# Designs tried in a protein design run: designed miniproteins, single chains. Part 41

Each design is a single chain, and the fold is of that chain. pLDDT is the mean over its residues in the fold that is shown.

## One batch from the design tools (miniprotein)

Design m1497
Fold by ESMFold2-Fast:
Structure m1497 (fold): chain A 98 residues (1-98)
Amino acid sequence: LFDEEIAADPNNAEAWLARGLEYLKRGEYDKAIEDFEKAIKIDPNNADAWLMLGEAYLKKGEYEKAIEYYRKAVEIDPTNVHARKLLERAEKELEKAK
C-alpha cells in the first residue's frame, strides 16, 4: 500500500489513486471509494480517478452511481474508448437489474 507516500505528501493524487486501486483489487470497496474521492478532491480533472470511482460503485452493485461517475470520466476525456465501454456496460447492467 501507498500509506508512506500519502503520509509524506497528502496532496499526491496519484498515491491516493494507487492505494484506492489496491483496495479495489482486495474487495475493500468502501476504502477504495474514500481514496478515489480524495484523489478527485486534489485533481478533479483526473478522468482515471472518476473512472475508478465508478468501478468501485459498480463492484458494490450501485449501477446508477457507477453510470454517473463513468459519465463524468467521459466528459473530462471523451477520447477515452475504455471509459465509454465501461459506461455502456454499466448501463446494460442497470437495465437487466430491473
Scores: mean pLDDT 81

Design m1498
Fold by ESMFold2-Fast:
Structure m1498 (fold): chain A 66 residues (1-66)
Amino acid sequence: SRERLEELARKGDVEGLALIAATSPDPELRKEAIRALVELGHVEGARNIADLLGDPELRKVVEEAT
């Protein structure tokens, strides 16, 4: 859920955010998880997830947040 994503972001839980970005069925939650990873300084991790998923919207989030 979005509430869980916000909790993970506040705690700096990189692994939890990466799991949401890679596995969430909600594309908006995936984008928010990628944004949170970039804000925590995990730009390369976020880019790798976007590239593995082949999702241009997730790639755009990484580029715009850097």
Scores: mean pLDDT 82

Design m1499
Fold by ESMFold2-Fast:
Structure m1499 (fold): chain A 56 residues (1-56)
Amino acid sequence: SELAQQQREQAERQRSLLKSEGAVKGAELTLKDIKKGNELSFKTVKEAEELYKKLL
């Protein structure tokens, strides 16, 4: 579990750095939008699907 926690933390840090560098800005934005959509609380599954397609 400790190793998994460190791995997740490093991945998040790398994402933030890549965002500022812009090397893989397009790909990162797509993944970030997907992650944000999953973390967001939706009223219905249908609403989540529509938002997901729009962000994609």
Scores: mean pLDDT 58

Design m1500
Fold by ESMFold2-Fast:
Structure m1500 (fold): chain A 55 residues (1-55)
Amino acid sequence: MLEEEIKKLEEEIQKLMEELLETYKTDPSATPAIVRELLEKAQKLSELKKQLEEE
């Protein structure tokens, strides 16, 4: 169900945002990888939300 996928992605994005903030403080060199993953999940979330509104 699209709604479940959206909820899971939102939760994963929230956790990655928190991890990004901690990583920025402790190991800034690792932040680009987390940012990339965050952007990929955010794009997927936008696509899923668009599909949900079209149904």
Scores: mean pLDDT 80

Design m1501
Fold by ESMFold2-Fast:
Structure m1501 (fold): chain A 75 residues (1-75)
Amino acid sequence: SDEEIEAIFKALDVDGDGVITEEELAVFMTSPESQLLEDLGIENSSENLRKFMEEADKDGDGVIDYEEFKETLKK
């Protein structure tokens, strides 16, 4: 749901700047909160993390904003 996606994004956005990095996502996937990603259809694995980052970070700048994150999770 949208509420779960928002909660995950806020957990990943540790500095509150409105974007997340691949490193922040990787750290999150080792946390108990990574279960929320499984509920959204994302398995907690390095392969799925890389696929997700490549899909969401289309311009290759190394950061993902909330809109890109939400759209990628809803596919």
Scores: mean pLDDT 69

Design m1502
Fold by ESMFold2-Fast:
Structure m1502 (fold): chain A 61 residues (1-61)
Amino acid sequence: MKKAKIEILDTKGNVLKTEDIEYESPEELVEKARELAEKVSPNAIGAKVTIDGRTVGLGFR
């Protein structure tokens, strides 16, 4: 099982929540990040995902 750091972002780029997520596939990681965003705030539009010191952006809406 792999681990990623997820930072949930609002429309202005503010970090609303930071959480470490365990995943087995990229699809599972995206699903868990989306679920976390929906749970945290209706204004959450994306996340920063950090894996092995590299950060990528995900957009949900």
Scores: mean pLDDT 77

Design m1503
Fold by ESMFold2-Fast:
Structure m1503 (fold): chain A 119 residues (1-119)
Amino acid sequence: VIYPPSHPLFDTSAENQFLLGQYYYSEGNYEKAAEYFEKAAELDPSLRGRAYYNAGRAYEKLGNYEKAIEYYEKAIEANPDSSRTAEYYENMARLYEKLGDDKKAEEYRKLSEQARQKN
């Protein structure tokens, strides 16, 4: 159960912040989704990689591709050994293409392919 911040049973735990982020993302409120995912990442290092990835997805939905790339980079830094690293590089490549940086897009596509080959 997710409670609003004004509710007496509001849980300020990292898990609850993460669930609020997922809730707002599902409602199409991507700005609030990113805010709550950032709060979850600050509160619990074990959620940090997942939270930053989901914040990046929210910023991508907002059309803020530069912020989305920043959060995908933070997700990789939080868990560099993640099996998701190839997916993060692929997302970054696509966003650099959206920004018109074809050189960076190609660079990150190669990094994604290399990460997939290691798994």
Scores: mean pLDDT 81

Design m1504
Fold by ESMFold2-Fast:
Structure m1504 (fold): chain A 63 residues (1-63)
Amino acid sequence: SMELEKKIERYKENLELVESNPVLARIAEREREGVELMKKAIEAYEKGDYEKAKEYIDKHESM
């Protein structure tokens, strides 16, 4: 859906910012589970598994 596409794009933008900035990368280290869920959601979406992508997003948003 358009909503899922928007959430995945936001995750991609946020991860690019986090991983390109040394200060934010240290924060991501402590927020490891959240970052892993974001990456898994993106990976599932890119593979066409939208159901799995939604599950990872829901898990991340419930943290």
Scores: mean pLDDT 77

Design m1505
Fold by ESMFold2-Fast:
Structure m1505 (fold): chain A 73 residues (1-73)
Amino acid sequence: AEEEALRLLTEGIRAFNAGDYERALALTEEALRLAPENEIVLSLARMVAGIAKVEGHTELAERLLEAVREAEA
């Protein structure tokens, strides 16, 4: 499950770099759902949210941070 979550997160990062923000969000949310307690998944999801915010994708960043908060609860 955690290995699958890391794979999904990696695919999400690739989608984000390709400009497919909807797919990046969906893959990151699925990774957090599969491994909500995995610190690597949480840290990488926060990093993607931070980059999205810096690049002006504020709504995507907010949705990713909400997903991280829910996983940490």
Scores: mean pLDDT 78

Design m1506
Fold by ESMFold2-Fast:
Structure m1506 (fold): chain A 82 residues (1-82)
Amino acid sequence: DEEVKAFEKLLKKSLSASAEDNKTFVELFKKWAETQSVENLKKIAESVEKQKEEAKKLGNEAAAKALDELYEYLKKLIEELG
């Protein structure tokens, strides 16, 4: 619970309207996600999906795209590990 909440806060702080900054964040996040358990990855995927919807509401298309790429990566990683 606390790890997922801390991660949600980090996502909101780290993602910007800059596609290039978001690309760097996505690459770093993928490496971190590879260290997580399947249970944590499922919770993280739910948080990423939630953040994507918020980014869309705010009109931040660059952040929404980055979050979509993260969500698809997490789904693939969960399938490969499960």
Scores: mean pLDDT 76

Design m1507
Fold by ESMFold2-Fast:
Structure m1507 (fold): chain A 79 residues (1-79)
Amino acid sequence: MSQEEIDREAENLLKGAKELYEEAIRLVKEHPDDPEARRKAVRLLTALAILYAGASFLGREDVAEEIKKLYDEAVKALE
C-alpha cells in the first residue's frame, strides 16, 4: 500500500470508531436499564477493539491510541 492509501484507511478506521463510540454512549445514556441496549453497546465495543487492532496493524499508532481512548471512555460509561 502507498502511504496515501494507509493514511486514508487509518482515517476511515478512526471515523468508524467515532461513530461506534457515539452510538455506544447514546445507547447507555438513553437506555441505561435496557439489557438489549447494553448488549448492543458491548457488541459496538468489540467492533472498536477490532478497529484499534486494524490501525495498529497499519502502523498508525497515533490513530490506534485515539481509538483506544474512545474504547476506554465507552467502557467507563458502561459502569
Scores: mean pLDDT 85

Design m1508
Fold by ESMFold2-Fast:
Structure m1508 (fold): chain A 76 residues (1-76)
Amino acid sequence: SHMESLKHSRLIGKILRAIGALLEGDYETAQKDVLDAIKIAKELNDESVYPLILRIADMLEEKGAKELAEKVRKAV
């Protein structure tokens, strides 16, 4: 459907933005965008992105942003 197509585009956009923010060292933006992605994935009932989301959480923890990583893990 049109709504699902738009949500899918937004989901991918949020994941890409989160990765970009993480690479730039903007861990707060990375966490916000990945939490938005989790919300969209749940609305779509699409768990296929969860392994990537959990990898982003692991990368946040490796960079020292443990509290941000835990918020992501709790939201999945």
Scores: mean pLDDT 86

Design m1510
Fold by ESMFold2-Fast:
Structure m1510 (fold): chain A 64 residues (1-64)
Amino acid sequence: MSPEEQLERELLVGVNAVAVAVMKVLGIEIPADLEREIDAAVADPLAFSLEELEAIHRRLRETL
């Protein structure tokens, strides 16, 4: 894995986790399946491809 891919993965996982926390504080309902996927990505970021992490982020933005 390139250093750029590693950084992008870490940023996507972190941004998604922070977005979930902020949305919960604001009272925005997050789909249970999406929250579980984000929790799984935080626990094991390497189990997810960059494309899968980007798809999770896109679904999160659609929830807004």
Scores: mean pLDDT 79

Design m1511
Fold by ESMFold2-Fast:
Structure m1511 (fold): chain A 57 residues (1-57)
Amino acid sequence: SSSQVEQARQQRDDQVKEGMKEVGKIGKTKGLEEAEKKSQELGDQAQAGQQEADALS
């Protein structure tokens, strides 16, 4: 349903925003290597979310 799609988009957007803030903090405090690891994790989550959205279509 449209409500489920909207909730999935909201959760994805929230995860991306939080991830971007975390990557920024890690880059400032721990360095770029750890920020890259976090970015890869976010990429995997985005890929899974896209596959789930395709399954709902």
Scores: mean pLDDT 72

Design m1512
Fold by ESMFold2-Fast:
Formats: structure tokens, sequence, C-alpha cells
Structure m1512 (fold): chain A 67 residues (1-67)
């Protein structure tokens, strides 16, 4: 159904969001960066998902820097 890289990215995004919500910001950043990389390498990337990952990654990075 979905490109395998996109499906993997969706899982990484979901886990990354959960970790960020729990305050594991560095771990969340790592997973979100991996999700974004997979989406950028996909043959037919889901642009809505890419934007969602970018938005969450930016939010996590700002929370880390807010320190």
Amino acid sequence: LMEPRVLRAELLFAIGVLLAKKGYLEEAKELLERALKLLEEAENPDEVLIEAVREELERVKKEIEEK
C-alpha cells in the first residue's frame, strides 16, 4: 500500500512525537531526523507527512535550545 520508507518514517514520527511529549527531547530529535531523511529519500514522498515531521522537529529543537 505505502512506500516502505514512508511507512517506516510514519512509525519513527509517531515514536518521536511520543518521546517529545514525555520530555525525551534529544531522543525525539534523533528519531524525527531519521524520519525526515527517509521521507526525503522516498520515491513518492508524502508532503503532508514531511511538513508534519519538519514542524515537530523544529518544535523539539526550540525546546532543547530554550534550556
Scores: mean pLDDT 79

Design m1513
Fold by ESMFold2-Fast:
Structure m1513 (fold): chain A 98 residues (1-98)
Amino acid sequence: DDEVVAETERIADRALENFKKAAEKGDKYGLEVSVALGLIVAAITKNALPGLSPEAARRVYRILAEKFREASKLARDAGFTEIADVLEQAAREYERLA
């Protein structure tokens, strides 16, 4: 459980750092690709959660919610409102599951 939670946070942190760099460059294509891949990884993670304790699953959902919310803010600050709205919606969905 703890290993899956820790690995999820490491992967999410690296993804967020790459997203931040794309936002700073105004790379709309890079941001859109990062969002699509992030949503796919989150969905795959959700399908793996039945193997975790409820407590570990909630920690994973909280990590995903926090990272999507932070990415939403980065996209909004960079002027990519549609991307920010998609990420905010993802954050709300995972926050509800936590």
Scores: mean pLDDT 80

Design m1514
Fold by ESMFold2-Fast:
Structure m1514 (fold): chain A 82 residues (1-82)
Amino acid sequence: PKYIVITGLTPEPEVRDKLEEAKRNGKKIIYIQSDPNTTSIEVLQRENRVLGLLSQLGLKEGEDYIVVPYGDWETLEKLLKE
């Protein structure tokens, strides 16, 4: 698959490892957003921190990583089948 998947539940050290894997293999990142209505504040804060880090590293949304909204399973499935 040409994508590496990260979620709001992915531990921060694994996020770094997955970014390095994507860079080495020319793969893009898919970030699956957490449900803001049922997800803990701690997980949402971690998600915002990770997305902020991607922006600070100069990664472009839509080019280097794709953000998939919570519950948009059809978009995720379509991307993973490419």
Scores: mean pLDDT 73

Design m1515
Fold by ESMFold2-Fast:
Structure m1515 (fold): chain A 65 residues (1-65)
Amino acid sequence: MLEERAAEIAREIAKKYGLTDEQIEKISRHAADVARRLKAAGMTEEEGLEVVRQHAEKIAKELKS
């Protein structure tokens, strides 16, 4: 499902940035929520996953200062 794919992408990004396990899980859960809302708004899976990826990278960079 889109939510599961979004969570996995966000988890991989967070791990790549070296975030803590707690931060990784928070970002993954948030990504699933974002994906669910984008799907409800009629976005394609590819479009939704791209938004999720960009958002996850933004949060990961912010947490890394």
Scores: mean pLDDT 81

Design m1516
Fold by ESMFold2-Fast:
Order: sequence, then structure tokens, then C-alpha cells
Structure m1516 (fold): chain A 76 residues (1-76)
Amino acid sequence: EKKRKEEEKKRVEEKIEELRKEAEEEVERIRAETDRRGAGLTPEEAEELRSEALRRQAELLGEVEKEGKRLVEEFK
């Protein structure tokens, strides 16, 4: 039974790591898209777009942390 709890914990940690990896890939994708879209904009508009993208990236990572917390609580 205790071994099962350790396996469950490992599985939860692996899921959180996978979610983080997926979020990092999404962040990179958002960044690339933002840079591409910004190429036709004024420097100020491009900076606003980048700031918005960074904010979205932070929110995405925050969602991963929330999901991770939820998974850990369900394991407990």
C-alpha cells in the first residue's frame, strides 16, 4: 500500500512535469507567433504585443501550477 502511494506520487510528479513541458512548448510557440506578427507593426505596437504575449505565457504557467496543485491534493 505504501509503495502504491509512492508510485502515485511519482505519477503525479511526472504528469506535472509533462504539463510543464507542454506549457513551455506553447510558450515558445506563442513567442514565435508574436515575433512573426510583430514584424509588420510599429515598434510600440510590437512591444505591446510582446507584453501581452508574456502576460499570456505567465498565465499559462500559472494554470500548470494550479493543475499541479490539484493533482497533488487529489493524491493526498
Scores: mean pLDDT 77

Design m1517
Fold by ESMFold2-Fast:
Structure m1517 (fold): chain A 60 residues (1-60)
Amino acid sequence: PITLTGIGESEEKAKRAAAEVNRRFPEVKATAEGKKITIVSDLSVEGAIGAALLAIGLGI
């Protein structure tokens, strides 16, 4: 499994980013805890990277 962790601008943005990642990349699991976002992929590096880039673009 591949795990990526990012810190969001706010708890609200972190939760929103996690939800958007889960919607667009169903092959990965994104969770938000406070300002921290954790993305886990068991399927591909590409999926994890794409999800991380989306989360960054959403201002986490």
Scores: mean pLDDT 72

Design m1518
Fold by ESMFold2-Fast:
Structure m1518 (fold): chain A 108 residues (1-108)
Amino acid sequence: SNLEEAKRLLEEALKLLDEALKSKDEEERNELLERIGDLLAAATELFLGDPRASEEQKAEVVKLTVEGFKLLQKALESKDEEERKKLLKEIKKIVEEMKRLVEEVEAA
């Protein structure tokens, strides 16, 4: 289903975020962040296309996705490793909240 695929993509994004947090290679981190962005975009499109999701749930996922992309952009532009780690942890919380919304729609 669209929701099962969206959940899988968000779980993959969480794995890549953990890899980015552990990586000491800037080029590897930037590649992981770009892949995370692609996964968030794909998961959001699948969620928005599912008729079981309410308009309120869809609006919340869009809000989370927009914030996630802003934080990803800040992480890519940051020259400070400690700032990048804080931003990645904030992105992780957003992805976990997106996953929670997918699971709520599946449970209903």
Scores: mean pLDDT 88

Design m1519
Fold by ESMFold2-Fast:
Structure m1519 (fold): chain A 85 residues (1-85)
Amino acid sequence: SAAERRRQALLQIIGEVLRMIGAMLDKDVEGFRESAERIVEIAKENRDDSELVEFAINLLETLKKEAADDPEMSELLEKAIEEIK
């Protein structure tokens, strides 16, 4: 069902955000990039679900504030947000 697809997409996005937080703490730019790209793909596949897309953007914007002292990670988040919009 559509509701089950949304739930799975939300859980996947949350999982990728948790991986990005871990990668940020470890200064793992490649792991951070891979998870950001997966969030972009999930958002694009569900672009007709405006609430899910907005949720993804809001999470990435929150991560961007946390990554403010890391220019590479901040730039990756900016690109991911622009790619989803």
Scores: mean pLDDT 86

Design m1520
Fold by ESMFold2-Fast:
Structure m1520 (fold): chain A 64 residues (1-64)
Amino acid sequence: SHMVEEARRLLEEGLKAYENGDYETAKELFDRAIEVASRAPPNDLDAGALMVAAATLKAILDSK
């Protein structure tokens, strides 16, 4: 779905920001990925996986 594609792109951009040490931008991109993925149907397993991945990465970042 378009939501899965958009969420994946945002997650990839967030990871790039994280690798560059831009933690604030990474958090914003992970939040946006979660928001976009959450708009997919509840049985969309790809969207669910992306949401969990983005939320986990954000939680790791918040614990630093």
Scores: mean pLDDT 83

Design m1522
Fold by ESMFold2-Fast:
Structure m1522 (fold): chain A 86 residues (1-86)
Amino acid sequence: SAAEHAALKARLIAAAQRRIDLSMELLKVAETLEEILEAIGAALRAIGVIFDVETNPDLPDAELRARLAALEAEIAELEKKLAELG
């Protein structure tokens, strides 16, 4: 449904925003240039997800779900890593 599609888009945007926030936290504990560049790169990729969702209204629900699942899994792993470092 249109409502389900809109909800999936909103959830994906929220996950991308959370990934950007995690990159900002990772930058605070980064000790190498490689870690800094990876955090920046991940934030830029998340911004790209937001841009893609906003500019492509006809993205299939299956694609939105796949992107959301991948991003949520990445976020969970990074939150665990940050908890171990802090």
Scores: mean pLDDT 85

Design m1523
Fold by ESMFold2-Fast:
Structure m1523 (fold): chain A 66 residues (1-66)
Amino acid sequence: MERTIKKIELLNEVLKKTLENPDMSKEEVKELIRKLAKEKGLELSDEEIETIATFVLSTTKARLAL
C-alpha cells in the first residue's frame, strides 16, 4: 500500500513539474523521477522509470494539444 501511494504522489509531482516546464526532455524527466524516488525512499526499476516518464510526457503533450 505505501509503495502505491508514494508512486501516485511521485506521478503527480512529476506531472506538475512537466506541465510547468513542457520543454523537458525524456532524459530530464527520468532524472527527476530518479531524484524524487530516492527522496521518497522508493525503489523503482529502470523499466518502471521508463514507463512513468513515457506516461508523463504523453499526458503532458496530450493536455497541451487540447
Scores: mean pLDDT 78

Design m1524
Fold by ESMFold2-Fast:
Structure m1524 (fold): chain A 67 residues (1-67)
Amino acid sequence: SREEAERALRSGIEAARAGDATAAAVVGHDLKKYGLVDPELAERIERAGLAGDAAAAERELQRALDS
């Protein structure tokens, strides 16, 4: 649901802002696995988090939340 997606995205943004790129990657993975957002958006979040780029992960999470 949109509510579940928004909750996950907000949690991911909080983790990314704290510098936890791994937690942001997990959020991206779950968003894709459960079909909560567009797969391309979820993959961008996961990829940024896996790269250890918390700032990029935050930008991708925020973009998905605002879309």
Scores: mean pLDDT 86

Design m1525
Fold by ESMFold2-Fast:
Order: C-alpha cells, then structure tokens, then sequence
Structure m1525 (fold): chain A 84 residues (1-84)
C-alpha cells in the first residue's frame, strides 16, 4: 500500500527517528496505520494517531497510556504493541 508506506516515511522523518528506532518501531507503525486506513477514517486522524503512537514509543509510553488516548482503537493498538 503506497499511501501507508508514504505516510510511515513522513511520520518517521517528522519525528527524526534514528535507523535503530526505525527498524524497531516501523512494523508496529505500519500495522497500526494499515488497520486505521482499512476502517475508512480521515487521513488527518490516521496521521495524528500514527504520530502520537510513534512519539509514545520513542518516549517509552505504555500500551495503556495510548489506549486511554484512543479508546475506540484499543484492539488495533494492542496488536501493534505486540510488534514492538
């Protein structure tokens, strides 16, 4: 999915991830964004959730902290955290 690949790269660049952080977090971010995209959510919402997720991972935020931010996406968030 070109859209998801482009969005992942944009978010990674925006948050200035190191190559090590990219390798560690990219699979989880791709999973999250792909599942949100498949739910027919707005592009702005998907980007906001993706940015906050990646920032949260970088800051060592818990799965619970992120679910509290996006309770409607709990199932997708739980699966994404398993990929970290």
Amino acid sequence: NNYINELVNIIIQKLSLTPEEQSKYKPALEYLLKNLYNRNLSDDYIEDVGERFLQGLKEKKSEEDFINLYPDEEDVIKEAFKLV
Scores: mean pLDDT 85

Design m1526
Fold by ESMFold2-Fast:
Structure m1526 (fold): chain A 68 residues (1-68)
Amino acid sequence: SAAAEKLGEELGEKAVKMYKEGKSLEEIKEEALKKLKEAYESGVLTTDEEANEAAIIANAKLGKELEK
């Protein structure tokens, strides 16, 4: 969904920024999970499928940065 794609991109961008700032992968993961939970609880994401989609997009974006 558009909402999941937007959130995934935003979470991915933040994860890449945190990684470049020297944050640990565990800290990045915790921040992403916190934001994802907040979006789900606030109704920005309406299904578990949308939450999973956002997480996959964010992880893919961070993964590309880690491969460099």
Scores: mean pLDDT 80

Design m1527
Fold by ESMFold2-Fast:
Order: C-alpha cells, then structure tokens, then sequence
Structure m1527 (fold): chain A 74 residues (1-74)
C-alpha cells in the first residue's frame, strides 16, 4: 500500500475513530486506524490494531491484509 501523508493519516484517524464510536467492531475502521498509525511511525499501535483485526476478523479482506502487514512489521 502507498504511504499516507501526515495530513492523510490524521484525517484517516478522525474518520476511523468516528466509525468506531458507532461500531467498535468495524474491521475496516480498525484496519484504517492501523494504516494511519503505521504511516505516522507509531508502530506499536499499528501492530496492536493489525493483530486485533487479524484475530477478531480473520475471514475478512481486512483481516488477511492485517496479517500480511504484521509479518512486515515483525
């Protein structure tokens, strides 16, 4: 995936956080939040979010992508 700019990452965090306030189990929002934190260099938060998506939503496209990104961040 292409890296996000700082402005894009911050906008994605805001949008993903709003979605998670309505549905805390939104796999796409959790995955997007992980991508944003990775782009900002917050690798601990990115790993935690990708691990959660991969474990809680394994049968989703987001869960599959999160597993790949976890391997790259290990």
Amino acid sequence: AAPLSEAEAKALIERATDRLLEDPHDAEALYDLGLAYRSLGNLDSARALFRHVAEAHPDTPEGARARELLAELA
Scores: mean pLDDT 81

Design m1528
Fold by ESMFold2-Fast:
Structure m1528 (fold): chain A 104 residues (1-104)
Amino acid sequence: AAPLSPAEAEAVGLINRGGLAFAEGDLEAALRHYDAAIATARAAGNLRLEAAGLAARGDVYRAMGDLERAIEDYREAARLAEEAGDPEAAALLRARAAAVEAER
């Protein structure tokens, strides 16, 4: 595989920092890191990293009880994953959105 650009490497680092904050229960820090990761991945045109950031942000919104934002992020992540050529990831994200929809 081609090496990641500096911007793509930054997006990966932000996703990892967001995941650590989420694991520690710092939902506000997790959202800040994932928002930055999504913006960085989007600017770099990396659909896979953008989808990963959106899926992770959806997990945070779900933990916060913001089910509508969680569903929106999972659906957008699924669309981008499919566009990036990852139909398996897209299917899992669509299933996650459907599960959250059923919890409303």
Scores: mean pLDDT 91

Design m1529
Fold by ESMFold2-Fast:
Structure m1529 (fold): chain A 59 residues (1-59)
Amino acid sequence: MREEMEKLAEELLKEGKSPRQTAKEVAKLFGISEEEAMKIIVELAKRNPEVLKLIEDNV
């Protein structure tokens, strides 16, 4: 489940969606809060420099 959420978040960010919009979409699809989805995105950015760059480009 978490791996699927991480993959979706990365795909949405690569499509040019903002971190906030990405968090909303992940939260809706997996039935979690936007805060929890945002935490997943932040953890991804810590482990993956490409994801961090995508987040920086969308802020």
Scores: mean pLDDT 77

Design m1530
Fold by ESMFold2-Fast:
Structure m1530 (fold): chain A 50 residues (1-50)
Amino acid sequence: GRVAGAVALLKAGKTLEEIARAMGYDSVEQFEADLKAALGKTAEELRAEL
């Protein structure tokens, strides 16, 4: 899904704005909300685990 692709882009070092745009989100806030709903973590928390 979108979240799995977003995690791959996080590993590639893309910015939140680039990821949101690439994955078809209207905003970074929508992307962060979807990510937290799916994984229970923010993008910053996921980056800390990479």
Scores: mean pLDDT 78

Design m1531
Fold by ESMFold2-Fast:
Formats: C-alpha cells, sequence, structure tokens
Structure m1531 (fold): chain A 87 residues (1-87)
C-alpha cells in the first residue's frame, strides 16, 4: 500500500540521517502516521499530514546541515508523489 511505502521511506530517512534530534522527529512522525492509520484515517490524509509536518519542520529549521536538508526535501517529494497516487 502507499501507507506501507510511506513508512518505508520514513525508516530509510531515519537510517540515513545522523542527527539524533532530526531522527527523533522522524520517529515521532512515523508513530503519528501509524496511530492515525490504526484509527481509520484514510491513507492519503495520513501521507499528506506527514508531508506537511515535515515541510513545517524544514521551514522552522532553515539552518539544518545541507545533507540533512536535502534528505528531508527528498523525503517530502516522495511522500507527495505517494499522496497523489493514493487519491
Amino acid sequence: SAFDEALALLEEAIARIEDEEVRAQLRALKQMAEEMHAAGTPEAVVIHATAQLLRDYLADNPDLPEETRRLLEELIERLEELYARAL
């Protein structure tokens, strides 16, 4: 499912990012996504919410290391592609 693919993308990002604060944020987003899905929230809504929270995090943290920023931007793009397919 697109939801399972979104969780895999979050896990891939967690594995690639060395910043523990950013990894903790991604783990919190993954837990939120899992809880929303378990509560019966539509897959597209969960993926969209996750992507928007990541965009907000990037906007609030403009001075993140370049590699970390690039990985998060890539994650957002891939989540938005999944959202479009889940509609």
Scores: mean pLDDT 87

Design m1532
Fold by ESMFold2-Fast:
Structure m1532 (fold): chain A 82 residues (1-82)
Amino acid sequence: GEEAARQQRYETAEEIYLKEAEKGDANALLKLLELAKRLKEEGRYDEAIRIVEKVLEIAKKLGDENLADAAETLLKEIREAQ
């Protein structure tokens, strides 16, 4: 159904944005956070958490404290919404 197609689209977007983010593209990290927010809105908390944790890991490797803080804040929001 549409859920399965949407799931594949999210997984593909995650992989593409992760590759760009690892190259130091802050816009890709922002897109991953937006993807996680969308998953949270749809009640897909497990997937949202996974993406946010990846954003946090990459942001810390890049030394981007603002993105790391944004990721930690979103992670808390997702856990509280559950």
Scores: mean pLDDT 80

Design m1533
Fold by ESMFold2-Fast:
Structure m1533 (fold): chain A 70 residues (1-70)
Amino acid sequence: APPLTDAEVLRALGEIYLAIGNIDYEKGDFDGAIESYRKAAELYEQAGDTEGAEFARKKIENLEKEKSKR
């Protein structure tokens, strides 16, 4: 298992990228939001935070669905 400190740092970075993705989405930057949510999901996965990774992936799915309607 990765060291606890490294996992905590990765999770915190995931939270930051999730927040960036939310801001991009609110501004209508769908491509930027998808990229930030993807990065968040990767970081949560590396941290062992399956719930956080699933949440970020769900954001990507919803946004890709919204983008496909345009």
Scores: mean pLDDT 81

